# Designed miniproteins, single chains, part 106

Each design is a single chain, and the fold is of that chain. pLDDT is the mean over its residues in the fold that is shown.

## One batch from the design tools (miniprotein)

Design m3695
Fold by ESMFold2-Fast:
Structure m3695 (fold): chain A 114 residues (1-114)
Amino acid sequence: VAEEARRLVREMEARLRAILEEWAKKYNLPEDVLQLLLDIVTGMAEEQLAAVETLSLEEALREIRRQNALMLEALRAVLAAAGVPEEAIDELVAALTAVFEEMLERLEELVRRA
């Protein structure tokens, strides 16, 4: 079960990174801003992996939900400060939120099986 949860976190990180790189290319985002966003995603994924390894699945799920919400707030703040248009930020946040919702549903299923 912990191995399946770790796999889900890694899959989420890969999908978030791919979305960020594609979105950044579409909107000609500066490379330094993209790198900052990728670093935020990587840091969050490392914290979520630690949570899955050290906490119960139910506790890890709560921590992952909290971290996902904080990451979306941090990304919005960074992009707004960088002068990215609201419409572009909303497009990115919607795409990232969809990945988070899918991952959370899969993690909740693992909790029900435990």
Scores: mean pLDDT 85

Design m3696
Fold by ESMFold2-Fast:
Structure m3696 (fold): chain A 94 residues (1-94)
Amino acid sequence: SMDNIRTAGQQLVQASQLLQQGNVTAARQLISSASSYLDQAGYNRTSRDLRQLSNSTDRQSASQTIQQAGQLLIQGNVDDAGRILRNGVNQINS
């Protein structure tokens, strides 16, 4: 549902701020919650990509990608959010 998608987006914006502050534990809890909302909305691949990105050692790049994806989800733009998260994961694996 769009409500689940927008809630996920809000949680990702908050998580990105926590990652920038170095509060990785709190950020991962919000990312886990956002992933659950995305799974409930049927976006299982996006949820998986998000969890992979949250495990990145490049916290700055991960936080920027997660923030952008979160903003797109708030707007209801799931397709662009999914592309950004997938590109972030591809960069980590490169």
Scores: mean pLDDT 85

Design m3697
Fold by ESMFold2-Fast:
Structure m3697 (fold): chain A 81 residues (1-81)
Amino acid sequence: MPVEVSEKARKAGIDVLKALAPIENTSALVFYDDERDEIVVAAVQTNAEVDHTAKIEAIAKEQAAKYGLKARVGVSVRSLK
């Protein structure tokens, strides 16, 4: 049902964002994809010495799994001028 699905997606999104907050030089947006029934995490790493893609993916999957949802992660790395 849309209301229950939206509530679970919202809680999963908040948990993902909180879990990602300690990762330095990383900004993230979280969306829910109704067609695929999954949480989508779009993350940008700016001038990071270490690639945190694997950690971001693991955190997103773990937090989404608490709500019975799948997570799909896209990560972009940017270098500052």
Scores: mean pLDDT 74

Design m3698
Fold by ESMFold2-Fast:
Structure m3698 (fold): chain A 74 residues (1-74)
Amino acid sequence: SNFEQFKKDSQGLIDVMKRNPSRVDPVQHQKFIQDMQDKLKKSTSSKDYFDIQIDISIRILQQGVDNTVDRRMR
């Protein structure tokens, strides 16, 4: 079902975040992962899982921008 697929995709994105720890701020990275796991446990609808995927996607894009700026400033 689409519900099971959204749940699986959300878990997969959390697992990707766990495998790619932040070099710059590991404490904030771990807190974000924990917040996403807590949201996943409380999720009761496809929308909840989709919102988790959006939050993770925004975070990944923000980290990409921050890494690009850091590289240019060196």
Scores: mean pLDDT 73

Design m3699
Fold by ESMFold2-Fast:
Order: structure tokens, then sequence, then C-alpha cells
Structure m3699 (fold): chain A 106 residues (1-106)
């Protein structure tokens, strides 16, 4: 159902935010290799959510997720925590837009 799909999308976003939090802790500890591994897990999860959003025609949600992925990829390359913070902000916006799109179709 659409509700099951939305719950899956939000669960994947929550998991991605968990990996981003682990990456922040690793960056603060100077463990860049561990941080990159966690950020890659977050990217993989967000790519799944973006694909689901595209399949539903929720282009705005997909675009927010792709922008968040770009910031996470920059964080993987640079270790810049500011890029991680930008990605987190975009994920909050994406979650809100998922709920708006769901309510619009209901």
Amino acid sequence: SLLDTVQKMLSLLDQAQGYMAQARRALEAGDFDTARAYLQQAVDLLQQVAKIAESLGWKNVAELLREAIRYLQEAIETGDMAKLDEAARLLGRAAGQILIEYLRLK
C-alpha cells in the first residue's frame, strides 16, 4: 500500500540519519575511514529512497534526496562536517515533503 511505502521511505531515512550520526562521531574522533564507511551506507539508503520517490512521481522529494546525497559525497571526499549538516537539513525537508505528498494523494 502507499502507507507501507511511505513507512519504508521514512524508516530508510531514519537509518540513513543514524549512519550520519555515527559518521559525525567518527569525524570528531579523527577516524576518517570509519566516517567514510558510515557515510557510504547513508548514501546507499538515500539512493533507495530517491528511487522510490521517482517511481511515485514525487520529483521534489527525489531532488531533495539527490542534493543530500551530493553533500554526503562531498563529506566523504573532504571530511567536512558542514556538508553533513547540510545533508541532514535536506533530509528533514524530504521527510516533510514525503508526508505532504502522501496526504495530497489520500
Scores: mean pLDDT 90

Design m3700
Fold by ESMFold2-Fast:
Structure m3700 (fold): chain A 77 residues (1-77)
Amino acid sequence: MDEARAKATAFAESIGEVLSIEFSAEIPADAVEVRVELESVESISDDKLRLTFRVTATTASGEVVELTLTVTVRLRR
């Protein structure tokens, strides 16, 4: 299960309808810790936002992998 996707989707769904989700890379299967941090919010139209998250995954060996997750959301009325 993609924990970072689940966390980002839950946050985005609290704001509106999730339209798209894009990852810059895959999360390692041996990740023991995954952190998702909101880096930026960009208005792309009157009813749409682009959310950019920084994802940091720590493996069982202590290696740290960083990737970007972008979510597009339509605001609820």
Scores: mean pLDDT 76

Design m3701
Fold by ESMFold2-Fast:
Structure m3701 (fold): chain A 74 residues (1-74)
Amino acid sequence: SAEQEAQLLALLREYSRRAQEAFEARDVEGLRRLTAETLARIRELADPADPLTQLYIALVEHETRRLVAEIEAA
């Protein structure tokens, strides 16, 4: 639904903001906790079998892996 899409988009924006803060702090454990929290909320708010929900999950997981790799490479 449009309401679920709006909630998922808001959750992604919140994730992006908090992930940037954790990245700037070089907080890998904080990023991993944020990712677990975000994925749990996505699964609670939306049907995990929905392709759009799967896309949001994949985007969060990919971005976390990228940010963690950047911190660890520095």
Scores: mean pLDDT 85

Design m3702
Fold by ESMFold2-Fast:
Structure m3702 (fold): chain A 57 residues (1-57)
Amino acid sequence: MPSNEELLAEIEELAAELEKRGLTETAQRFRDGARAYRDDRAGLLAVLREAREALAK
């Protein structure tokens, strides 16, 4: 399974992609979530799932 650092990197990549699509507020919410859950794997996995759903429309 990915480390917390790998999950943080994936969330940042997804947030950057959302920002490129003009979803700046949504991207910032996921960045804020990643920061809040930096030491919480379950929280990071939830943020990652939501970010993937946002990109899927």
Scores: mean pLDDT 81

Design m3703
Fold by ESMFold2-Fast:
Structure m3703 (fold): chain A 66 residues (1-66)
Amino acid sequence: EIVEKAKKVAEASKNEVISEILIDAIEEGKNDIEKLKEALEEALPDASPEEQEVIKKVLKVIDEGL
């Protein structure tokens, strides 16, 4: 359910490229939510401001679901 909620947040992005990238990352990380969280946190400094906003929303969903 955390994975589904995180995907919905990514899908809500106005940028389809950001949405696709994050959905793929969430699918890849679905078997280890803690590692998914680490990967997203590691990606955050290199992300654009728009990407950072969506990544932070996904991270919040993961934190609230744990």
Scores: mean pLDDT 75

Design m3704
Fold by ESMFold2-Fast:
Structure m3704 (fold): chain A 74 residues (1-74)
Amino acid sequence: DKRIEELREKAEKFKKEYNKLKVQADGYETLIKHADELPPELVEQYRAMYEQFKKQAEKAKKEIDKLESEINKL
């Protein structure tokens, strides 16, 4: 079914984006845990990046769940 293949390809793309965003968020979380060695302005930037990537990862996860739900209904 062509529709199922298109939905699977789209879901796989979001899964790759989710994994990349999660890795970025985890990286910034680690940097924040060692904040005592960094300038305060960098720590604030890292917190902003962490929250941004975390939010983007949550959006990607919702899109994956929606696409997988649509595939399962077909």
Scores: mean pLDDT 83

Design m3705
Fold by ESMFold2-Fast:
Structure m3705 (fold): chain A 58 residues (1-58)
Amino acid sequence: SAEAALLRERLARLRAGDEAVYNEVLEELAAQLDVPLAVVRENYTREDLIALLEERLA
């Protein structure tokens, strides 16, 4: 699906250390959880975000 393709692209860029994609994923997660961006930034590492995206592709 288009969603899976976008997730794979974001996952690859996160693994490569892309800061712009990292910030996009944090903002998207904050919106999905309905919490302030500062809360997700404090509680989720890049590795945590990678694990979450991997779970969504499984």
Scores: mean pLDDT 83

Design m3706
Fold by ESMFold2-Fast:
Structure m3706 (fold): chain A 79 residues (1-79)
Amino acid sequence: LEEKLKQAAENLMSHWDLDGDGVITREELAAALEREAGRPPTDAELDAYMDLWDVDGDGVITYEELMKLLAKAAGVPLP
């Protein structure tokens, strides 16, 4: 289950983290959403996604935050 969460987080990071620095910035999220939806996202849409996933409010989504969110969704406690 831990490996499954790690693979899911790595898959998401590899798809959205275009510069490979281990975080998803607001700009990288905007680029990923534009690719997926075929249009640029609005600031309100970006704010909604960042609010959901950026729990520390620093303006980026880290690998750790993705792991915690995926674990919470799957009902798996992480230390």
Scores: mean pLDDT 66

Design m3707
Fold by ESMFold2-Fast:
Structure m3707 (fold): chain A 87 residues (1-87)
Amino acid sequence: MEKVEELVREMERLIEALKDPSVPTDELQDLIERVAELINKADDETIKEALRRFKELHPEEFKEVVEAVRPYLSEDKQKLIDEILEE
């Protein structure tokens, strides 16, 4: 599904930015807000599929990325992240 692949791709871009100290703070913030916007606008099934795929591909980085976007998410979307983190 296009939306699942887009969310995974944007989360991977955020990992690269988080690992690179030369990335400007405003660019890092834009990437965080982009991932959060995609999560807030997606349906729950798309989010769960994207998060499970991302966790499988990047298990060590998963928590860092989801915690970076957490403050920008609705309460309902934060609960979905917690569900996938506990898997």
Scores: mean pLDDT 82

Design m3708
Fold by ESMFold2-Fast:
Structure m3708 (fold): chain A 74 residues (1-74)
Amino acid sequence: PRRRVVREVRVVSRAPWEDFRRRVAALTPQLAQAELDGSTVSFELEERPDGTGVLTLTITRDLLSPEDLEALRR
């Protein structure tokens, strides 16, 4: 059911913006496939003034594994 509680996950990385962006880009095919399969996914990337990255991910369920989240945080 699409009306499940949506989970918001915010990942703040201290890695350089380019590295963080590359790691998030590696997850994009997985997120796009989940949307095609009927899951609801949205994400927003923000480069902070200090050169760090922030990912805000809103999903119908946890589509990213703990390992994927750890890779984004480093």
Scores: mean pLDDT 63

Design m3709
Fold by ESMFold2-Fast:
Structure m3709 (fold): chain A 61 residues (1-61)
Amino acid sequence: SDEEEAARFEAFFRETMRRLGFSDEDIEAVLNAFREAYERTGDVAEGVDAALRKFEEILRE
């Protein structure tokens, strides 16, 4: 289901960012971007795009 797919992407972002040494605050920001986009659109791909844009923003800080 889309809900199961969304949960898997959340777990993937969380685990990957932790392994790369990102702070809990940065991880939460990326996951929040994913959740907001997914809740608004119902589309996991839109959630992933939002998460990646937020991750890129953090990398530029």
Scores: mean pLDDT 84

Design m3710
Fold by ESMFold2-Fast:
Structure m3710 (fold): chain A 60 residues (1-60)
Amino acid sequence: MQEKIDQAIAERKELEAKAAQDPSDSYNRYMAKELDRAIEDLIKEQQSKVNKELEELLKR
């Protein structure tokens, strides 16, 4: 999970850099915003998984 988050963050930075270089590049700006949402979702998913695993360990 962390690896996927790191990959998405790196890709998001690349898209932001490209959008900054070309003011008419609406596509890269759009993709960067979509990746921001995806990264947020991945972080929430990882946190939920860790919490569930911790709860399961505490039960045993």
Scores: mean pLDDT 74

Design m3711
Fold by ESMFold2-Fast:
Structure m3711 (fold): chain A 106 residues (1-106)
Amino acid sequence: RAAVEVELTEARVEGDTLTATVRVTNTGSLPLRDIRVEVLDEEGRVLARAESREVLAPGASRTFELVGDVSGLAPGRHRIVVFVTAVAADGEVVGAASEPVEVEVP
């Protein structure tokens, strides 16, 4: 069975720059490839993205460092969510979303 999970392990804003550390885990029994990670705000705007073409074996995790621009966001608190998609060896597309995390934009 194909399955993936995503965790936002760290997020910080310094000036106009968002830095996010995201862990993607293959929780299924099939290898995953073409892993795409996106950080979205509460309006669905993509703040940061990363991709990997390397295979993620069953039970393995990969950490992604994402850098994004928050200059377009109003100052104050914003809720961000991480979405991941990946393609399993059988061609199935799997996805997951993290729990929302609050960040403060100066």
Scores: mean pLDDT 84

Design m3712
Fold by ESMFold2-Fast:
Structure m3712 (fold): chain A 67 residues (1-67)
Amino acid sequence: AASAAGLRAVLDRWADEVTKGLPPEVAERIRALYDAAHAAVVAGDYETSQRLGREAMRLAEEARKAA
């Protein structure tokens, strides 16, 4: 029953790591995508969760390239 909380903790840790050194606006967007991915998993929509996770990674990489 703690699987959703466990996934949330993993996503929060990963979001903190991925967003280090990024502008606050970009960091907020990435965290919002991880929040949406977590909500999708809770709803059983794993395809949406995977898509949102990939979008968050791509956004972080684009922000790093722009810096």
Scores: mean pLDDT 74

Design m3713
Fold by ESMFold2-Fast:
Structure m3713 (fold): chain A 56 residues (1-56)
Amino acid sequence: SAAAEAVAERALAGVLSGDEALLEEAQRTKVRLYLQGDDAAAEAGARAVREGRALR
């Protein structure tokens, strides 16, 4: 979903900028998406990041 892609984009931005707080939040957000049962949304977000869509 678009929401999952937006979350993945922000998480990746944290990794690229080296912000420790953002890196920690990214980790928590991934766990939260899986726990909420939004497996498809979590996978879509991960795929978007991997393919570089969220990179630009």
Scores: mean pLDDT 58

Design m3714
Fold by ESMFold2-Fast:
Structure m3714 (fold): chain A 81 residues (1-81)
Amino acid sequence: SSDEALRLVQQANDYIRQGDYDRALSLAQQAIRLAGDQDPRLRSSGYQNMSDAYRNLGDDDNATIYQNLSDSYWQQWVDQV
């Protein structure tokens, strides 16, 4: 559900702040899967969490890939308003 996906995004953000990037990635991936195609804002947030986690892990290539995905889904959400 969207509520569960939002909870997982928030929990992933908490783990990023705590420096637990492996848990943050796992939760962000689960949130993206649960958000599905109907929730571009939650997908954007999940990909942003993945980008932030990879950047902190020193994986700049994956950080860039997921930042671009986050930006794309954010634009889809903005275009709905």
Scores: mean pLDDT 88

Design m3715
Fold by ESMFold2-Fast:
Structure m3715 (fold): chain A 74 residues (1-74)
Amino acid sequence: SMEEKRRQIEAILSELAKKLNIPTEVGAELAYLITQGKYDEAIEKVEEWLKNSDLSEEERKYAEEKIKEMRKLA
């Protein structure tokens, strides 16, 4: 269902935000896009932030797996 899809994507984004310390401003934009059903745009926004972030190899691998999960749901 759309509701279940939204909840799963929100849960993944919450885990990513906590693990990688995503800024509140970025998190707010992601939440807004999800409420609008703009899942692809939200995923693109995460990828853009990650590309410009200084992440360890382990953090990058974790982020890539979470993005893959979100894309599968979108």
Scores: mean pLDDT 81

Design m3716
Fold by ESMFold2-Fast:
Structure m3716 (fold): chain A 65 residues (1-65)
Amino acid sequence: PETPEEALEYAKAAIEAGDRAGAGEGLEVLFRQRDVAGLRELKEHARRQGDEETAAAVETLLALL
């Protein structure tokens, strides 16, 4: 994904599918674009899906912005 919107949708789908690599790729795009709102939404989605590792990774990246 190239846009923050595409990256967020891609990462959410990857989390739901258990695809850690895909979730990481979408997360990287959101971070590069400095999409704080998208990162916060992804963190909440990961928490709701029980993916605590992805939620922690998003929180770490948010702290760098």
Scores: mean pLDDT 84

Design m3717
Fold by ESMFold2-Fast:
Structure m3717 (fold): chain A 80 residues (1-80)
Amino acid sequence: MDEFSKAAKELGDILLSSAKDEEQKKLAQQATAKAANYALEGDLEKAKEVVRETAEKLGASEEQIEKALEAVEKMYKAAK
């Protein structure tokens, strides 16, 4: 798996770990896809915003949010 795909999977796993039901899982998957698309477009700020907002809605801890944002930064670097 390339570095981008690895980071995207890491982000998805973090967000899915906070999901409690099927609707929350869909939200986590959609946020992961949106963040990946923003990272590929070079829009790190929007990628981070989508991830933070979704993680907060899922009730993720501050530590989980921080790890998710690190995964977004890894995707951004790998996309360059």
Scores: mean pLDDT 85

Design m3718
Fold by ESMFold2-Fast:
Structure m3718 (fold): chain A 82 residues (1-82)
Amino acid sequence: SEAQKKVDELKKQFGEQLKKLAEQILEALKAGDKKKAKALVQQYFQLQRDYIVQLTQYVGQKAGQQMQEGLDYQEKQAEELL
């Protein structure tokens, strides 16, 4: 379906951006730059929120809300480790 093609396009586009941020986070952590790593982690979770907002129009409001709640939980856990 056209909706499935849009979902696949979003997954590819956001996946590539998330991978790049993850690599930058790893580099910052290896350098011992905790401040930069924390800022990049915040950008990573913001990008995932943007992805969920875009996906919600194709997967529906309830599924989107569940994904957002899962992401909020993951972000809280990540912040406790930094």
Scores: mean pLDDT 86

Design m3719
Fold by ESMFold2-Fast:
Structure m3719 (fold): chain A 93 residues (1-93)
Amino acid sequence: SEELELEILRGVVLLALATISVAAKNTDDPNAQKVAEIADRLADAVARSKLTPEQVEKVRELVLEAIRAFNAGDYETAIKKLEEALKLVEEAS
C-alpha cells in the first residue's frame, strides 16, 4: 500500500529528527543547540503536514545529510540541511 509506505517513511523521518534533536541537546555547543531547535520545528511541521511520497523522500534525504554533517561536527551544514527541509515542508503546506 502506497499509503502505508508513506506512513512508514514519515515515521522514519520523525524518529531521525527526534534522534538528532536529543544528540544535539546533549552537545555543549551553541550551534548544536540551534540544530536541536530546527529539528524540533521540522518534526512538528512534518507531523502536521500532508506531504507527497516524493516530498517525504526529499525531506528524508536532507535529514540524513544533516545527521551525517552533525556526526562530523559540521553543525553549520546540519543547520542548512534542516532549514532546506523545513522550507520544503512549509511551502507544501
Scores: mean pLDDT 88

Design m3720
Fold by ESMFold2-Fast:
Structure m3720 (fold): chain A 92 residues (1-92)
Amino acid sequence: PLSVRQQFLLIQAELGVLEVEYAVLKHTESTPSEEKARRLRRLIERLRELIAQLKALLPQLSPSDQQEAETLIRTAEETIREAERRLEELEK
């Protein structure tokens, strides 16, 4: 079974991957609007799921990991807000 620390590291790694995916989406002009909208919706949903998982782990983390987790949550929430605004522009 995975430790709390191992669970935290896996969530952190996946959040990092999603942030890279978002950067690619917002800087790639050649992606059709419909495809970009589908990918943004999936990205937002996955970020929300990971934030919920991270919040559930928060009270079990060390103080230093807790601080790092709080920063990751804030960053992911900012990405969700930006992605939602971009999605609104694409969906009318």
Scores: mean pLDDT 86

Design m3721
Fold by ESMFold2-Fast:
Structure m3721 (fold): chain A 69 residues (1-69)
Amino acid sequence: GTDYAAFEVEVAPEDIPRVRALAEAHGGRAFVLSPTRVLVYVPVENRDALAQALEAAGFRYRDLGVLPP
């Protein structure tokens, strides 16, 4: 199976669709935790690419690490 990494992303509510699009572009999914917080899961091989894309887009995030099996 695929190992996943997780990020908690700080957003303005209007930017939620953009975070979802970035997650999807990297083979992952986004889950809205609140109007200002989005949880993103991505295949571990795409973790660094997603982190770079989030930084380039100006988003603050917390790396939650690789999800347990």
Scores: mean pLDDT 84

Design m3722
Fold by ESMFold2-Fast:
Structure m3722 (fold): chain A 80 residues (1-80)
Amino acid sequence: SREEKLKEEEEIEKEFEKKLEEILKIKDPEEREKKLRELFLEAWKAGALKVAEKILELLKKEGSEEILEEFYKEMAELLE
């Protein structure tokens, strides 16, 4: 049903938001960025599009242009 589907989508989003909060506690910028990129790909694959968008915004704020270009290449390879 529509209600069950919406609940499942909300639970997926909540799980990824919890993972995002844990990653944001990482003090090492390089490790934090690596885990943010990994979490984005997992969230995108799982359909957690709201969290994926939030992660992408954080990467744009914290990352350099070169890091974002590399990340977009990884995204393109994943999508074929």
Scores: mean pLDDT 73

Design m3723
Fold by ESMFold2-Fast:
Structure m3723 (fold): chain A 75 residues (1-75)
Amino acid sequence: SEAEKLLKIAEIAIKLAKEAGLSELQAAYTGMAALMLALGTSEEEVRDFLLEEGFSEEQADKIVEIAKKAVEEAK
């Protein structure tokens, strides 16, 4: 189902973020970023969202990088 696929993407994203040494908050946002990408939000819009949420450019870029990897691994 669509819901099962989205849940898997979020779980992979959170796992990869934690393995990369990101905080629990950053890992949660990595899951959200991966879901946004999977649902058709552009990489630029996801990055802008993360910056608005208070992350630095470096943090936002790292979150997007891991989120993209999670989406690809769930295919």
Scores: mean pLDDT 89

Design m3724
Fold by ESMFold2-Fast:
Structure m3724 (fold): chain A 70 residues (1-70)
Amino acid sequence: MESDAEFDFATLTVTLRPGADPKEVARRLLEFILSLPASRQEEVYARLLARSSPELREALTAAREAAKAA
């Protein structure tokens, strides 16, 4: 109950708590996705993106782009 975000692995749903930083949550989600086999990364990324709030979706997309550029 003391996390900034709640992540449900069964449904691949993320719920942001009040005061949570979408950029920080997006970075953690991207690290999780990148830890998966390459064949699973696209599927999981797409599912998380589809089930995220607009703010988290934008932050996740930006985090992915920043990771590719760095």
Scores: mean pLDDT 70

Design m3725
Fold by ESMFold2-Fast:
Structure m3725 (fold): chain A 90 residues (1-90)
Amino acid sequence: MDRPGDFARLTRAIHNHDLEEALKLAEELAKRNGVPLTDILAIIGYAAILVEKNVHPLLALTEASVRVYRLSDEEKEEVAKKGLEILKNP
């Protein structure tokens, strides 16, 4: 994924509950890497859910990346929706 610092930027956005920055980064990463936006949003959403449960943001992003590969498209959308609501309402 990558330019140096992309993962650090995303980790910071999640840690700070910065929904606008997280969405901007998701669109940039999806376009740059040629991956579906839904996949990136699901990773961000799952990581946000884990951070709410007091998991370290770096570990949360790593775990989310693995977990998203096991999800259906419908489950990815639901996880993205729930996680983005957490970032919106800190």
Scores: mean pLDDT 79

Design m3726
Fold by ESMFold2-Fast:
Structure m3726 (fold): chain A 111 residues (1-111)
Amino acid sequence: AEKAAEELKKAVESLVAPSSDIKIEVKVEGDKVVVTIEMQVSEDDGRAIAEAAPVIEAALRSVPGVLDAEVSVPSPTTLRIKLVVDAKAATEEFFRAVQAALAEAARAAGF
């Protein structure tokens, strides 16, 4: 679970714009891994992400082992992604699939 959480953290970091501040929190909670990503975005990007949230969430939820996925914009300039993963499914291959799903969702959303 710990190594899989680290792989997920790296996958998410690969999606950050070079000038973005990012906060990543990874918690192993028994049979699940909770990843919370928070980053500063422009208001325009925040609006685009808010509109695309259902597409991004659906792509993430389509990965076997993802228990829940939430994308939110708690302020106009803040993006938050919360991902709940089944620790039993938490392999390197699984997190590569999550990274691929995020990349496809971002592309579909115009990122």
Scores: mean pLDDT 69

Design m3727
Fold by ESMFold2-Fast:
Structure m3727 (fold): chain A 58 residues (1-58)
Amino acid sequence: SSMEREYEQQLLELMSEFEEKIKDWPREERFAKLSELNKKIAQNRLSIEEVRKWVEEL
């Protein structure tokens, strides 16, 4: 089914968008923000909607 692939693709696109939003930040700030996202994913198992909200908050 294409549904699971679409979900994974959306997640990758959101991650890419996140990286683009922070690419102009100082290197240390970028690392800190990436670490925060990774920690939230690991601890809270963020859904697509939750990742989208996180990215939009930046």
Scores: mean pLDDT 75

Design m3728
Fold by ESMFold2-Fast:
Structure m3728 (fold): chain A 86 residues (1-86)
Amino acid sequence: SLAERIVAEAAALSPEERAALLAEARALLAELAGMSEEEFFALPEEVQREVVLFVALALAAQALAQGMSPEEVLRLVEEWLKEWEA
């Protein structure tokens, strides 16, 4: 599944790559916090999908770094992706 692939990719990150990803995700989410849901859904579909997938990867990386089990991380990613299925 896509969620399984995202979790596997997150688990393969080096500590340095994980730290960089999480910093980029925080910056992106801060920028998006100023954007309405309507404005976000007005973005090109490809951009919306890239943002959703990037945040999913960052969530998986952070959860793994915090000691969450791969099974719990997989469920977290599946729930995130489900919320953005349109």
Scores: mean pLDDT 78

Design m3729
Fold by ESMFold2-Fast:
Structure m3729 (fold): chain A 65 residues (1-65)
Amino acid sequence: MRTGILLAYHTKDSQAILEILQSLVDNGVLPSEGTIDTAISAAKGLGDEESVKLAEELRERRRKS
């Protein structure tokens, strides 16, 4: 998953970042802190506020678990 997010950032495909994060949520998987941090950084770099919001919500959910 982290590799997929980095590839999406390199290709400037913000939609792919959102799809990767949504797939993890749909499968009931809470990503690692490193994966979430990578997703937030990549989404911010691409200006994808929707992916940033989703990744930050996952970070909060992980900390409350």
Scores: mean pLDDT 74

Design m3730
Fold by ESMFold2-Fast:
Structure m3730 (fold): chain A 90 residues (1-90)
Amino acid sequence: MNKEETALLAIRFLGTPEELVAAAAYLYFKYNLSEDEILATFGGLLTREQVKEAIDKVKELNGDKEAFLKYLESVLKGTLKKQFIEAFKE
């Protein structure tokens, strides 16, 4: 998935705040988007503080792909979980 598809998927399925933060973390991890780029992508759905939380989560995991996958599996549910995990493995 490209960055636009990832954000639209999260928006379309109206994920929980935790799932939207996980989607923002995915954009930072995979596409290295800035805080402002992520904030603009989600519009009013995420606060700047939630975007910072997402980026900090990726930094805390030190870019470890396996640890980040485990984080996504712990937070995401249902359709969002399936689609993000499948896209992350590619």
Scores: mean pLDDT 74

